Designed miniproteins, single chains, continued (3). Designs and how they scored, part 15

Each design is a single chain, and the fold is of that chain. pLDDT is the mean over its residues in the fold that is shown.

## One batch from the design tools (miniprotein)

Design m8490
Fold by ESMFold2-Fast:
Structure m8490 (fold): chain A 85 residues (1-85)
Amino acid sequence: SKKDKALNDFSRILQRLADAARAAGVPAEELARIFKETVSKILEAFDKDNREEILKIFEETARRVLTPEQADELIAELKKALDDY
């Protein structure tokens, strides 16, 4: 389904965010805490088909842990995935 594809694309994008944050020196413990909270909120937003909330939650997390350039790239990829949802 389109929703399953969007969830798969989100998982891939989230993994890239995790890898970039680790490379930027975010401690593993802090990253795990941020990810647990962010994933829970995003999955709830997916269950409610709230595309704007999914994007907002992801954007807030990405901009906090990544460079502006890296954040903008991953946000654009997620937006494209959600546009096909």
Scores: mean pLDDT 83

Design m8491
Fold by ESMFold2-Fast:
Structure m8491 (fold): chain A 80 residues (1-80)
Amino acid sequence: VDEESLQNILDAAYEALENKDDKAALAYIETIRRIAEDSPAAAEVDELTEKAKEAIKNKDYEKAKEYVEKAVALLLEAKP
């Protein structure tokens, strides 16, 4: 997946979280996790996406945004 696609997913996830659209936000978070499966950052991204899901469950959308941003940043920095 290219950097532009990752940035577009991050922007979409942020919009869903701003709108408190839990279903859409969770779908984008799951997409980030799946992209990370073949990455050197897979374990760290999996942990961050699980924390983001728990933050959404607790209606802490700001914390969820922080975890999603960190997960995407790790993917952008990851080297095979």
Scores: mean pLDDT 81

Design m8492
Fold by ESMFold2-Fast:
Structure m8492 (fold): chain A 75 residues (1-75)
Amino acid sequence: MEEEEKKKKEKQKELLEVEVELGMARIELGVLNTIEANKKKAGTLTAEEAAAFAAEKAALEARIAELERRIEELK
């Protein structure tokens, strides 16, 4: 079997895995945004909770950016 064919299959598998991770990270970010919005609407969102949500969202956004970069490199 040709070396090119092996590399192509490995690249496609890695690309799919990274795309799945990106999708999961985006879903997590959406869930956090929904919880934060609901707490804000209910008047139960404290400054401490808001800071915690901001930190978690920043971490997820950084992860999303890294995964998007990996996808570009794998294309």
Scores: mean pLDDT 81

Design m8493
Fold by ESMFold2-Fast:
Order: structure tokens, then sequence, then C-alpha cells
Structure m8493 (fold): chain A 86 residues (1-86)
């Protein structure tokens, strides 16, 4: 379901944040690439848009802005969940 995919997306974002907090930006990037693929697989976002959003999240993690990265991911997940419910 879309809800299960959005939960998986958020779990991957949380793993990326954990890796980035540990200084492992390579693992953070890999988790965000997986997160973008899951986001695209909902059918509610193009693969290109999902990849761009993953890059935005990575840039926030590189900047140490973990709270903004998490809140941005949650916001997009909520928006897509509302779209799927309509």
Amino acid sequence: SVQELLEQFLELVDKAIEAARAGDLESAREHLEQAAEVLASTGLMSPESAKQFGQVLFDLLEAGDFDTARSSALLIARQLARTAAA
C-alpha cells in the first residue's frame, strides 16, 4: 500500500539521519537513494522528482540540519498520503 511505502521511506530517512550523525555520509547517501526509489514507487512522484528531493535531504544532512531533513521528509509523506486518500 502507499501507506506502507511512505512508512518505509521514513524509516530509510531515519537511517540516513543516524548514519549522518555518526559522520557516515556514504551510508546516508545510500539510504536516501533507496528512500527516493521507494518514494517514486508510490506512483505519486516521478523518479526524477524523488531523486531531487533525496538530494535536498542529503544537502541538509551534510549541513548538519537533521531536524529540517526529518520534518521535510514527514511533510512530503503526509502530503502524498493525503493525495492517495483523495
Scores: mean pLDDT 90

Design m8494
Fold by ESMFold2-Fast:
Structure m8494 (fold): chain A 78 residues (1-78)
Amino acid sequence: SKEELARALAEALGLDEQDILDALRGVDDPTLSLEAEFAAWVIRNAEKLDRESILALGREMAMPEDFIERLTEVLESF
């Protein structure tokens, strides 16, 4: 489920699970990190995204390389 994927990503990326869930729901919260927003976007689009697209967008958004790599590893395990 999206909630299970949000938990796995939060644990692997060192993010708050609730922040990812709030971003998934579209909560207008200025304390949400770009990392939490990016993780939520990936969860919303997981069925339509290949690894290459996730890596490309993560780099375009200046996400840390280790963050992008860990995120793609979690997605491949689901």
Scores: mean pLDDT 77

Design m8495
Fold by ESMFold2-Fast:
Structure m8495 (fold): chain A 87 residues (1-87)
Amino acid sequence: TLYKLTVTLSNLPDPQKTAKDLVDLVKKNFPDLLSVSAEVTSSTSAKITIVTDSLQKAIDVANLIIDYVSKNYPGAKVDVTIEPIAD
């Protein structure tokens, strides 16, 4: 089973920079992920999508992102969804 982690971030001062920094952080800490992508969804929001073969890995990545955002972007809103996807 594959798992898709979707992290939606809002109330960001620079969503392009935040998206890039988070993709770099995730890839550095979890080099074995199947995919890591990000997109800017508005002038203040971004979405990060990660695919992994492990639910535990998806949870660990979500926690890394939440911790990073809470420390570096106070006031940002974070929504996290983990779902199984068809192979």
Scores: mean pLDDT 86

Design m8496
Fold by ESMFold2-Fast:
Structure m8496 (fold): chain A 70 residues (1-70)
Amino acid sequence: KPSPEEAVEEVRRRLKDRETVSVEEAAKILSEVTGVSEEQARTVLEILSGGAEKVSVETVEEAARILAHL
């Protein structure tokens, strides 16, 4: 299981050269990186973004850190 630091690094690797990503794509990446369901990843992204359709890479990194602790 990835550490929070490993999860953040993997997200950075996958989202290199990008500023934003859709919540749907971010949830899929978070699910693959942390092993949680896309539904769990989407819920965390919704809480962090206030329900936005797109999130910053920084927001996805924060979600990865949170999900890696679960």
Scores: mean pLDDT 81

Design m8497
Fold by ESMFold2-Fast:
Structure m8497 (fold): chain A 91 residues (1-91)
Amino acid sequence: SMRKEMADQLIERGYEAFDRGDYATASAFFSVAAHVRRGLPFSDHSLQLLSSLPRDDKIEVVRLMRKAGVDEETLELIMKATGLTREEVEK
């Protein structure tokens, strides 16, 4: 399914960050993957992790969530937390 494929890509990005010793970025990607697969609401801690991601990783998270079919209300919450605009995601 698309949700599984996008969650697997989020997990892969998380392992890439883990392998370079960036545990905060790895934790953020793993949290998003869990939300995509399980539909769990974002905690304040998860939103804080997302707000601290490098810009390119923030964009990738939103793109993968959109491809996974995450609802627009959740996407707007994540874009607000990350400080991204629709234009930055829709390249």
Scores: mean pLDDT 82

Design m8498
Fold by ESMFold2-Fast:
Structure m8498 (fold): chain A 94 residues (1-94)
Amino acid sequence: SEAEKALEVVKETVDRVIELFRSAGLDDTAAELEQRRKEEFAKLEKYISENKLDELRDVIDSLLGWLLTEAVRHGLDEAKRLVLEARDEIDKIL
């Protein structure tokens, strides 16, 4: 489904951003993101199973918006680019 495709984009983006935060020595931020990943991905999977696409999009937008803010705050240009690319890809899917 389109929702499952969007979830895969989010998963790949979050995992790559976590690696970039760790590579930059931002281990505390990476650990916070790993915890958010567990909580938010559970919500995303639930909304997919319930066919709640608006709620799915809201959770994705919130998560990616937080990632973008942290990437900008820490000057991680590659992480910022990955989040913006994921947003564009998800907008085409959903």
Scores: mean pLDDT 85

Design m8499
Fold by ESMFold2-Fast:
Structure m8499 (fold): chain A 94 residues (1-94)
Amino acid sequence: SKEEKLEEMKKKLEEVKELLKDKDPEAYQRAVEAIETVEKLKEGKATYEELYKVLGELGSTILRHAHTLDPDTFRRVYLLVMESAEIAKELLEE
């Protein structure tokens, strides 16, 4: 269901937030904004297009800051953001 997909995405973004907490304040804030957008979407207060845009901005920030993260953290964060963006794209196309 759409609700299950949004909950899965939120869990992935919460892990991204935790991994970035002490390492990248800008990317951390982008992860917080993405989680808030998911919650607003559940309440009918945001659009799937806005969510996809916010996830794109998070991914762009992580790629720009790749050199500041250890390789294992970068790979995990990048994977979780890509998986979240794939879910958002599926929801946008529904």
Scores: mean pLDDT 85

Design m8500
Fold by ESMFold2-Fast:
Structure m8500 (fold): chain A 80 residues (1-80)
Amino acid sequence: SKEELLKELEEIYNKAPEELQKEAKEKADETLKLYPELKGFGEKAKLAAEYFEADRLLLEEKGVPLKEKLERERAILDQV
């Protein structure tokens, strides 16, 4: 469900470094424009965009290949 997905992303977000949380928050509006599927969260769309961007930044920090990052992004967006 969308609620379970948002909770999962929140748990990942809360374990992220504060610097990545800040960057994700600053990019939330841009992320929502690039991934309009996140508007499916309604009133929580901007919050979901912040959490989604933090997940992306964490994958980059871990050195995950671009293809796997794109597959992760699509797997999240397809649940909205």
Scores: mean pLDDT 86

Design m8501
Fold by ESMFold2-Fast:
Structure m8501 (fold): chain A 96 residues (1-96)
Amino acid sequence: MKRLLIIEEGAEELAEEVKKLAEKLGFEVELLTSSDPPEEKARRIAEVRARLAAEIAADNPETVGVVLDGSNPEHHEGLKEMKKDFETYKDAPVVG
């Protein structure tokens, strides 16, 4: 079973939409919210990225991550494009 880890920074609404989409594609979703102070969020994001890199390096990638940065409008548009093509990506992780 594939897992999707969503890390959001000022993009809670988009994170919920991505979660719903990923669940329809058969992913088990974990969501990290931006409720923590900015320094703690940045540290946790870096730790999660290192964890995902280690999992991929072990050739056992069950978990992939999506980082949603609400401060960048172009990031939102790229994510919408991925949602549009989601049927093509039904067997692949969502990355944004």
Scores: mean pLDDT 60

Design m8502
Fold by ESMFold2-Fast:
Structure m8502 (fold): chain A 115 residues (1-115)
Amino acid sequence: SEADALVGRLLALLARTYEILAEIIAETTDPAVKAELEALMIRLAELSAALQAAADAGDLAGAVATTEEIIRVLEEIIALLERTKYPNQEHLEELRKILEEIRELLARLRALAAA
């Protein structure tokens, strides 16, 4: 279905976010910032599982709600990296592009849920 395709794309973007976050965590020397990034990474794992479960159940409203939470966590990650002046601008730009694509996918999921 179109919903399954949208969720599949969201999960692929989350997998890429995981790869970027693993690299950021490896480069992070401040133990407090590292712990905060690791906690946000765990929350993204839980939300990825919740998104898959909503898709498997055909729960479009649940998929929308979970995607809204994913956006909030990504915004928190980007804000943390900006606040701590994380030096790798390519990682920041890629995370911002992922966030923008997830917002577009959310709008499409909302349209399907409203139909």
Scores: mean pLDDT 90

Design m8503
Fold by ESMFold2-Fast:
Structure m8503 (fold): chain A 110 residues (1-110)
Amino acid sequence: KLTPEEQKALKLIIENTEKAIELGKKAVDYLKQGKYKEARRLAVLMEASMALNKMLATVMKIKNKKILEIIDRLVELGAQLVDAIAAKDVEKAQAVIEEMKKLLEELKKL
């Protein structure tokens, strides 16, 4: 179902998403500690990493609808993490990270 080029792009997107989830987890930890500036900085970096996935999909000409849908949802979740941290909403920030982890598992099954 996936072309060799799409498989290579998917591997890069998975690696980038794994690193982004680790940044998001650290942002939640800083939020729990009341370190709002550090939490905000990491959340913004995570959001930027999700935007990078969308750029990679365009440049590498990914046509697979499921990959594109997951990438679009990850971009939305990146913005939601930034908003949750701005609102100081730990529960919402954790929920975003858990949804990102589930989407990462879906990517790994493709």
Scores: mean pLDDT 90

Design m8504
Fold by ESMFold2-Fast:
Structure m8504 (fold): chain A 95 residues (1-95)
Amino acid sequence: MVKITITALARSKDALKEAIKELLTVSERVEVTIKGKKYVFTKNTTDEEIEAAVADVQPGDKVTFTVLTKEENVKRAIAAVRLYLDVEEIEIEEV
């Protein structure tokens, strides 16, 4: 198992929503810090719940993802965030 911490700038609230949805395809649980508040998303989280969490996000807002995944999925997780957001920092730790 690998813990990935990604710090990124949101391009828009919709881009952040899509990044969260894509991360949920490679992880059972995604933790996101948005404007100092921690949100936890799972495969059972609805699109509407994600939309509500990102509703106040503005372009350039800093967000931090914490994702636990299999080693084989690390590149996919990073690619999912990079597709929608401007990635600043990535930390990878074996757990």
Scores: mean pLDDT 85

Design m8505
Fold by ESMFold2-Fast:
Structure m8505 (fold): chain A 63 residues (1-63)
Amino acid sequence: SLEENIKNILKFAELVGVDKEFVEEMIEALKNKDLDKTNELLAEMFEKVENLDKDEIRKKVNE
């Protein structure tokens, strides 16, 4: 469902430390069913994930 997808994206964004403005833009795109914008934002998120501090991720996962 859309609500479950939004919830999962928010939790993932918090885990990886993605900017709140980015998350709000993603939610807006999902609510509007804008596939082009959603795919663009997903690509940006994947690029950000590749540059994350692995020690911070490990710390949050082990809590």
Scores: mean pLDDT 69

Design m8506
Fold by ESMFold2-Fast:
Structure m8506 (fold): chain A 83 residues (1-83)
Amino acid sequence: MVKEVPLGTIDPEDITKVGEVQTITATKDGTLGDIFSSSTANPGDLVEVKKNGVSLGVMTLNDAGKIELKKGDVVELKLVKKV
């Protein structure tokens, strides 16, 4: 069930740990916010976002949710500060 998922992929519920880097691979076109739809993270939490090896900087989780993704895009998220 999970052999293709677990390498660097973390459950969105774990987007509550300051300093942890989480790697998400997009399985379809959409926005990063579509992946967070089941997350317990606060929209005001600050995250550092890296898409396909390119740093997009530090932003709120709500703003990060607006990032457009294509199938196969890899996003790294690091929680910087909780609200």
Scores: mean pLDDT 65

Design m8507
Fold by ESMFold2-Fast:
Structure m8507 (fold): chain A 67 residues (1-67)
Amino acid sequence: GSGISYYMGFLAAQHAVLAGNYDLALELARVAAESGDYDTLEGILEALEVLDPELAKKAREIAEEVL
């Protein structure tokens, strides 16, 4: 997979959480899953797992519903 997509997903999710924009973090996961962009989705989910495991669980549930 693309290391750039993973890294961009990770940073986007990290910035969303640090800004308190949890809806954006979940939306990033949903859009990546719908687009089949699994490298970006992996980066998003890993960032959320480190920063907010409960939010990561919600993001995984959203991704699973879309896939």
Scores: mean pLDDT 85

Design m8508
Fold by ESMFold2-Fast:
Structure m8508 (fold): chain A 74 residues (1-74)
Amino acid sequence: MTQEEVDLLMALFRAELEEAVARIRAERDPAKRAQLVADVRASADRLIAWLRSQGQLDLAEEVERLLEEALARM
């Protein structure tokens, strides 16, 4: 993976996390909010698994860190 591909992937992931945070914070139903959180975790877990399969261990850890920071803001 090139540095440009890394930068683009991380920028897109951060943008998707910010959208998810906004959606979850706007959701008033606790059950629906819990489902949205579960969906975000599942999406991130798939990306992390893929990055690990590509040998991108540092990027996988960065994705996990960004997810944890985003979840703390929900």
Scores: mean pLDDT 85

Design m8509
Fold by ESMFold2-Fast:
Structure m8509 (fold): chain A 80 residues (1-80)
Amino acid sequence: SSATKKEVEEKLKQLEELIAKLEALVAEGAPQSEIDAVGAELDKLLAEIGKLMQQLSEEDQKKYKAKLDELVQRARAILA
């Protein structure tokens, strides 16, 4: 549905913002507890996006999966 697409797009934007926050915290040498807290928010948001994507058409899933995979790879690079 159009509502589900909008929710996925908003959550992908939130995911990108959380990843940027994580990058900033790591670059600044923030306490591990703050990094872990943002990591937990990231994991929760990824789970929510995954559930919503299951409600989309195959074509829309493919489109959003490309962006999701890019963001996940970026997050993994920060935490490595």
Scores: mean pLDDT 86

Design m8510
Fold by ESMFold2-Fast:
Structure m8510 (fold): chain A 88 residues (1-88)
Amino acid sequence: SLGVLTPEQREALLKAMTETLVKDQKLSEEDARFVAESVFKLNELAAKGDYEKAKEIAEELQKRLPGKVKVTVWKGPNGKIGFKVEIV
């Protein structure tokens, strides 16, 4: 869990995640930034317990980057939401 982040902490983590995706996964900066932003949205929605919106964000990410990312969202046994983003 990322917990509650300040705007400065959020931007620093988004930048770090974007840079890692560009360097290690060979994504464009635009695609990497979109993945990073989507991961943050998924984390916020999962923490809020908003399964339907988390699923919608996962579907949008998958549709925008077909063949580049695989996104899975699930509801755990205690109603907790989990998600996984994989670079293909």
Scores: mean pLDDT 81

Design m8511
Fold by ESMFold2-Fast:
Structure m8511 (fold): chain A 81 residues (1-81)
Amino acid sequence: SSEIERRFMAIVLEMLEAEAAGASVEEIKALAIRLARQMMDELNVPEEEKERFIAELEAAESVEEMLRVLRDFGLRLIEQE
């Protein structure tokens, strides 16, 4: 699997672990945004793309929506590899 796939799966796993531990949607969103920013910095994603992706995560109303945003962004990055 690609480095991008591994990093996205790590974020998904952390989110699912937080949900299983009883974290709120707001807490899971904050975690997802923090981990996504770290991943994008490590992958040298352009600042403009980082801001767009974070805005999409912030707009998500549920964990399911956050996972869809992460999946769609991850697939776009993999296609560009």
Scores: mean pLDDT 83

Design m8512
Fold by ESMFold2-Fast:
Structure m8512 (fold): chain A 67 residues (1-67)
Amino acid sequence: EMENIKKELAELKKAVAARDLAAIREHLGSLQEYAQKLLMTTTDPEEIKELNKILREARRLVAEFRA
């Protein structure tokens, strides 16, 4: 759930700092899977906003890696 998404974001940050493309792909994929599952089950607008914030942060991290 949200805790798993936050954990995957933290791992993604570590992977980007380490310049580890395989780890970036793994944790980004897991984050997206948890995010999709949450969107299918949640009706809480605050939870949806937090999820969208996390997804934007993940995109920024990946963009930073590619820069």
Scores: mean pLDDT 82

Design m8513
Fold by ESMFold2-Fast:
Structure m8513 (fold): chain A 77 residues (1-77)
Amino acid sequence: MKEALILTRGADEEKVRELLNDPRVKKVYYHIFVDPSLVELAKKLGKEVIRIPGFRFSDVVEKEKELRSEGYEVHIV
């Protein structure tokens, strides 16, 4: 099963670390107001890290819909 993680402004570091330790989570998306340290952590763990364009939470919702339509299980934190 394919899993993707979307990081938002209020992402809890412990929850992010837990999800990043799952080898099924290979893609990590982040929104403009995410803590840069969490983005760097994902990169250091060898994840594919992609910025979601825009500055509205609706951009996150649309990315979740897109990923689910492509067969991903999506975690938003």
Scores: mean pLDDT 82

Design m8514
Fold by ESMFold2-Fast:
Structure m8514 (fold): chain A 88 residues (1-88)
Amino acid sequence: DIVEKAEELEKKAKEILEQVEAAKDSLPDEVIKVIREGAEKVIELSKEAIEAAKAGDLESAKKKVEEAEKVLNDTLLRFGLLLGKANS
């Protein structure tokens, strides 16, 4: 279900924002900025996907979910690189 997937992505992005806020005193400002911008973009795309699905545009909804997943993955990868963490 495309709406369910979009809602899951929005939830994950909100959880990331909460984790960044909890760790803000331990993270560089540049890292906070990158993660915040990425998570906010995922939330926007997820909301747009839900709206497209409600309008009956399932192809647009699917593309926005795919873009949100890509933005989320790119944001997490950049976060890992900025912190110098080993890839698992």
Scores: mean pLDDT 79

Design m8515
Fold by ESMFold2-Fast:
Structure m8515 (fold): chain A 86 residues (1-86)
Amino acid sequence: MEKLLEQYKKDALNSAEAASQSLEDEGLTEEGKALLEKVREGVERGPEAMREAVEFAREIAAKSSPASGVNSMSTSNSLLRAIELA
């Protein structure tokens, strides 16, 4: 299961980077930076921090455009899968 855990962590980071870029394009630069930092902290610290990143990603998805929201929700889903395997 180690390979799947690493893949989901990588997917979460990639989605967070895409979400951060989309948020910056919308003028939500601070929220994009905060999302990326929380996802990085989550993958480093483990399941509890990943859960915090999931909640934050969902909050960002609710506040942003559909394009940024899709990437934020993808980040949340990848983190949830990583939590289940950790």
Scores: mean pLDDT 77

Design m8516
Fold by ESMFold2-Fast:
Structure m8516 (fold): chain A 74 residues (1-74)
Amino acid sequence: SSEDIERVVVRAYILRAEGASDEEIIEALVTEFGVPREVAERLVEVMREGRAAGKSDNEIASAMYELLEEVAEE
């Protein structure tokens, strides 16, 4: 659902802001929300690549939402 997608994105950002590692974020998304590990890895990569490219938090969040919506249709 859209509410589940929002929770996943918000949780990933909170963990990153708290200084969590990529692996800690992946594990949290897998265990707390049941996100497939390969999807959680892709989300973390989107966050990392977006930051490296100088994208805003809103642009990165939009990319994460798009990825999760695409996966949710399968």
Scores: mean pLDDT 82

Design m8517
Fold by ESMFold2-Fast:
Structure m8517 (fold): chain A 65 residues (1-65)
Amino acid sequence: DGVNFLLQSARNARQQGQNIRQTLSSQAQRNPSLRDQLLQQGQRLVDGYDRASQNLLQSAQNTQS
């Protein structure tokens, strides 16, 4: 099969990105002086996870024929 593994991997990558976004947003709300720094650094990480997820979804679609 393989499609399920790629789909699960894509979901995991997206979930990791969302978890990081949630954590950083909470920290930014509690620490306004560090807000911009936290959000900027975190966004780069989140974008990386989102791209990984999209690549895995594309691979799953191609494998599924």
Scores: mean pLDDT 79

Design m8518
Fold by ESMFold2-Fast:
Structure m8518 (fold): chain A 100 residues (1-100)
Amino acid sequence: SMQEELEEKLEKFRKEFEKELEKVKDPNLRAMARELLERIVEGLRRAARENNEKALDQLEDEAMRLYLLVRDYNDGRISEEQARAEFERIRERVEEIERE
């Protein structure tokens, strides 16, 4: 089922994401990233339960954007200000997906 496939993907993804979160020096930025990930995960579980493939695909894309953003921050490719701005853009897109 979509739910079973999602939980397998989430287990793998969360392990990789947690390693990147542990590298984030700023505790507030780390907390923002965790909160946003948790919101996306809750949205993904809802989409899978409702067989909403469009929402599932869109939220998987946002999860990947968040992961890459945290990696770019840890690698010094983006500033804290840029990371915070991009986190807010991800949040806005997640809220729009939740409203559809």
Scores: mean pLDDT 86

Design m8519
Fold by ESMFold2-Fast:
Structure m8519 (fold): chain A 94 residues (1-94)
Amino acid sequence: MEAEIREEIARRREEIATRREAALERAEAADPGRGRERVEALVLGEEAAILVVERLLRGEMSEEEAERLVREIEELARNLDLEGLEELLRRLEA
């Protein structure tokens, strides 16, 4: 079960990276500057959320901490805080 979930997470991360380029191009055309930032925030937020789930499944964090991090990710994405999302993602990857 855990191995299957981990494989699904890895596949989703690859899909996110692939879809990012097309989504950024469309968003930039529709809303120059802001559109690109919105898509980048969504992609980074989704990637960070996947890492939170992965760490939770490995027993590296509690459910309470995972819920707190998901809310933090949602807030950073809503505010288009790309630097905050990148910093959080780097911490989760370490």
Scores: mean pLDDT 74

Design m8520
Fold by ESMFold2-Fast:
Structure m8520 (fold): chain A 69 residues (1-69)
Amino acid sequence: MRKQLEEEIDEALVLIQSGVFRSIGEDKIAAYIEELGRRGDMDGVKAVLKAANTLPYDEAVAFAEKLLA
């Protein structure tokens, strides 16, 4: 589980850094994914990864913040 979470966080960072969020504050999504992984919220990490790839940045940020609340 722990190693799998680390892999998903790394995959999320690669996705974010590859271009989509880079010029508008990629750090927020990456930080939220790291926090969810640190909590052991595997479902949250997966959900935020999907949101970051499918939703507009603002909506992906809001989704991640909602999961952290």
Scores: mean pLDDT 65

Design m8521
Fold by ESMFold2-Fast:
Structure m8521 (fold): chain A 99 residues (1-99)
Amino acid sequence: TEALRARAEAARRRREEAIRELEELMEKVAALEPEVAELARGAISLARYGTPEAAIQAVRALLELASPEVRPLVEEALRKAEEAARLAAEAEALEAAAA
């Protein structure tokens, strides 16, 4: 139980790091392309407060609208959203196993 809880906490910390990196990427996109700034901020909100799937969908939608200049930043943000989703699932599974 204790070992599983420690692993769940480590997964939650790595998820928080991935979300922080996604926030940094989305803020850069918003600064470079004001036209998509609202979508970029929406992706941050969904990563923090929404479901992992909603966050991934928001970043994918932004990728379809992204100019060549910010496309690499949005692609990296998509990888961070997917990483955060995997870590959230890992933490939930470990917490369930610890119960």
Scores: mean pLDDT 86

Design m8522
Fold by ESMFold2-Fast:
Parts: C-alpha cells; sequence; structure tokens
Structure m8522 (fold): chain A 102 residues (1-102)
C-alpha cells in the first residue's frame, strides 16, 4: 500500500496528523449536532483519537496538536469560502502536517 512505502518518520507524522485532525473535526462538529446518536458518535471519535494521541505524545502535547488542527480546519474553511486557489490550500495542509508532526 502507499503507507507501506513511507519511512517510519513519515508514517508517524501522518498518524499524528490524522489523530489530531479527526479529534479536532469531531470537537468542532459536536456543538452543531442536533441528534443524540450523532452527538454520541462524535464524542466516541473525540475520546478514541484523544486517548491514542495522548499515548504517543502525552496529554499536554495532544491538546496543543488538536488546537493546531482546529486552527487549520477553520483557516481551510475560510479559504474555501473565499475561493482561494488549490495551491494555497495545499501549502496550508503541508504546514499543518509539519506543525502537528513535530
Amino acid sequence: SLLDSLSEEEKKAWELFELALEAALAELLLPKAREEEKKKELEEVIKKNREKLEKIVGKEEAEKRIEIAKKFLEEAAAMVAAGVPESEMQELLKKAIEEIAK
């Protein structure tokens, strides 16, 4: 698979990014959820991704990386709304991966 071709450092960076991004997205969506079933699903995603991230980087660093991911998601949403070119969105994504993977 594509993941099998990545270096160990790249695999770690990608895992940290995915965990932080999924937790951040779920936390941003939770207050907008209207259905109890959807709220429960989002809370489970937050808990599982946060617990896994905390095991890798510790609780304080997990919080920081989730906040970076939230900022990335908010900036990306603003760029989409403003009709920003895909190339600028790709640069934002690269920067977010770099910062979360530190």
Scores: mean pLDDT 80

Design m8523
Fold by ESMFold2-Fast:
Structure m8523 (fold): chain A 87 residues (1-87)
Amino acid sequence: MEAEREERKKKIVEAARELGVLTPEKMTPEDEERLLNAIAKKLGIDPKSFSPEEKALALETAKRARDELLAALDRGIDAAIALSKQL
């Protein structure tokens, strides 16, 4: 029972991480609904079946994935600038 809930949360986190990189920096409530619907579709579940905790987990994971992508791009740009100054 608890293991099944944890497995469901892991699947939500994985889907949110994958789809979250496509989210805008500032999400509107409509953007959040679209993300939750996309996650539900990917997992084959009803978007209305999400608990408030699962919705919060999905949105937080998506924002984290977006922030990580932006940070990685920023580091890549900084590295490219440093290399161009060395050349």
Scores: mean pLDDT 77

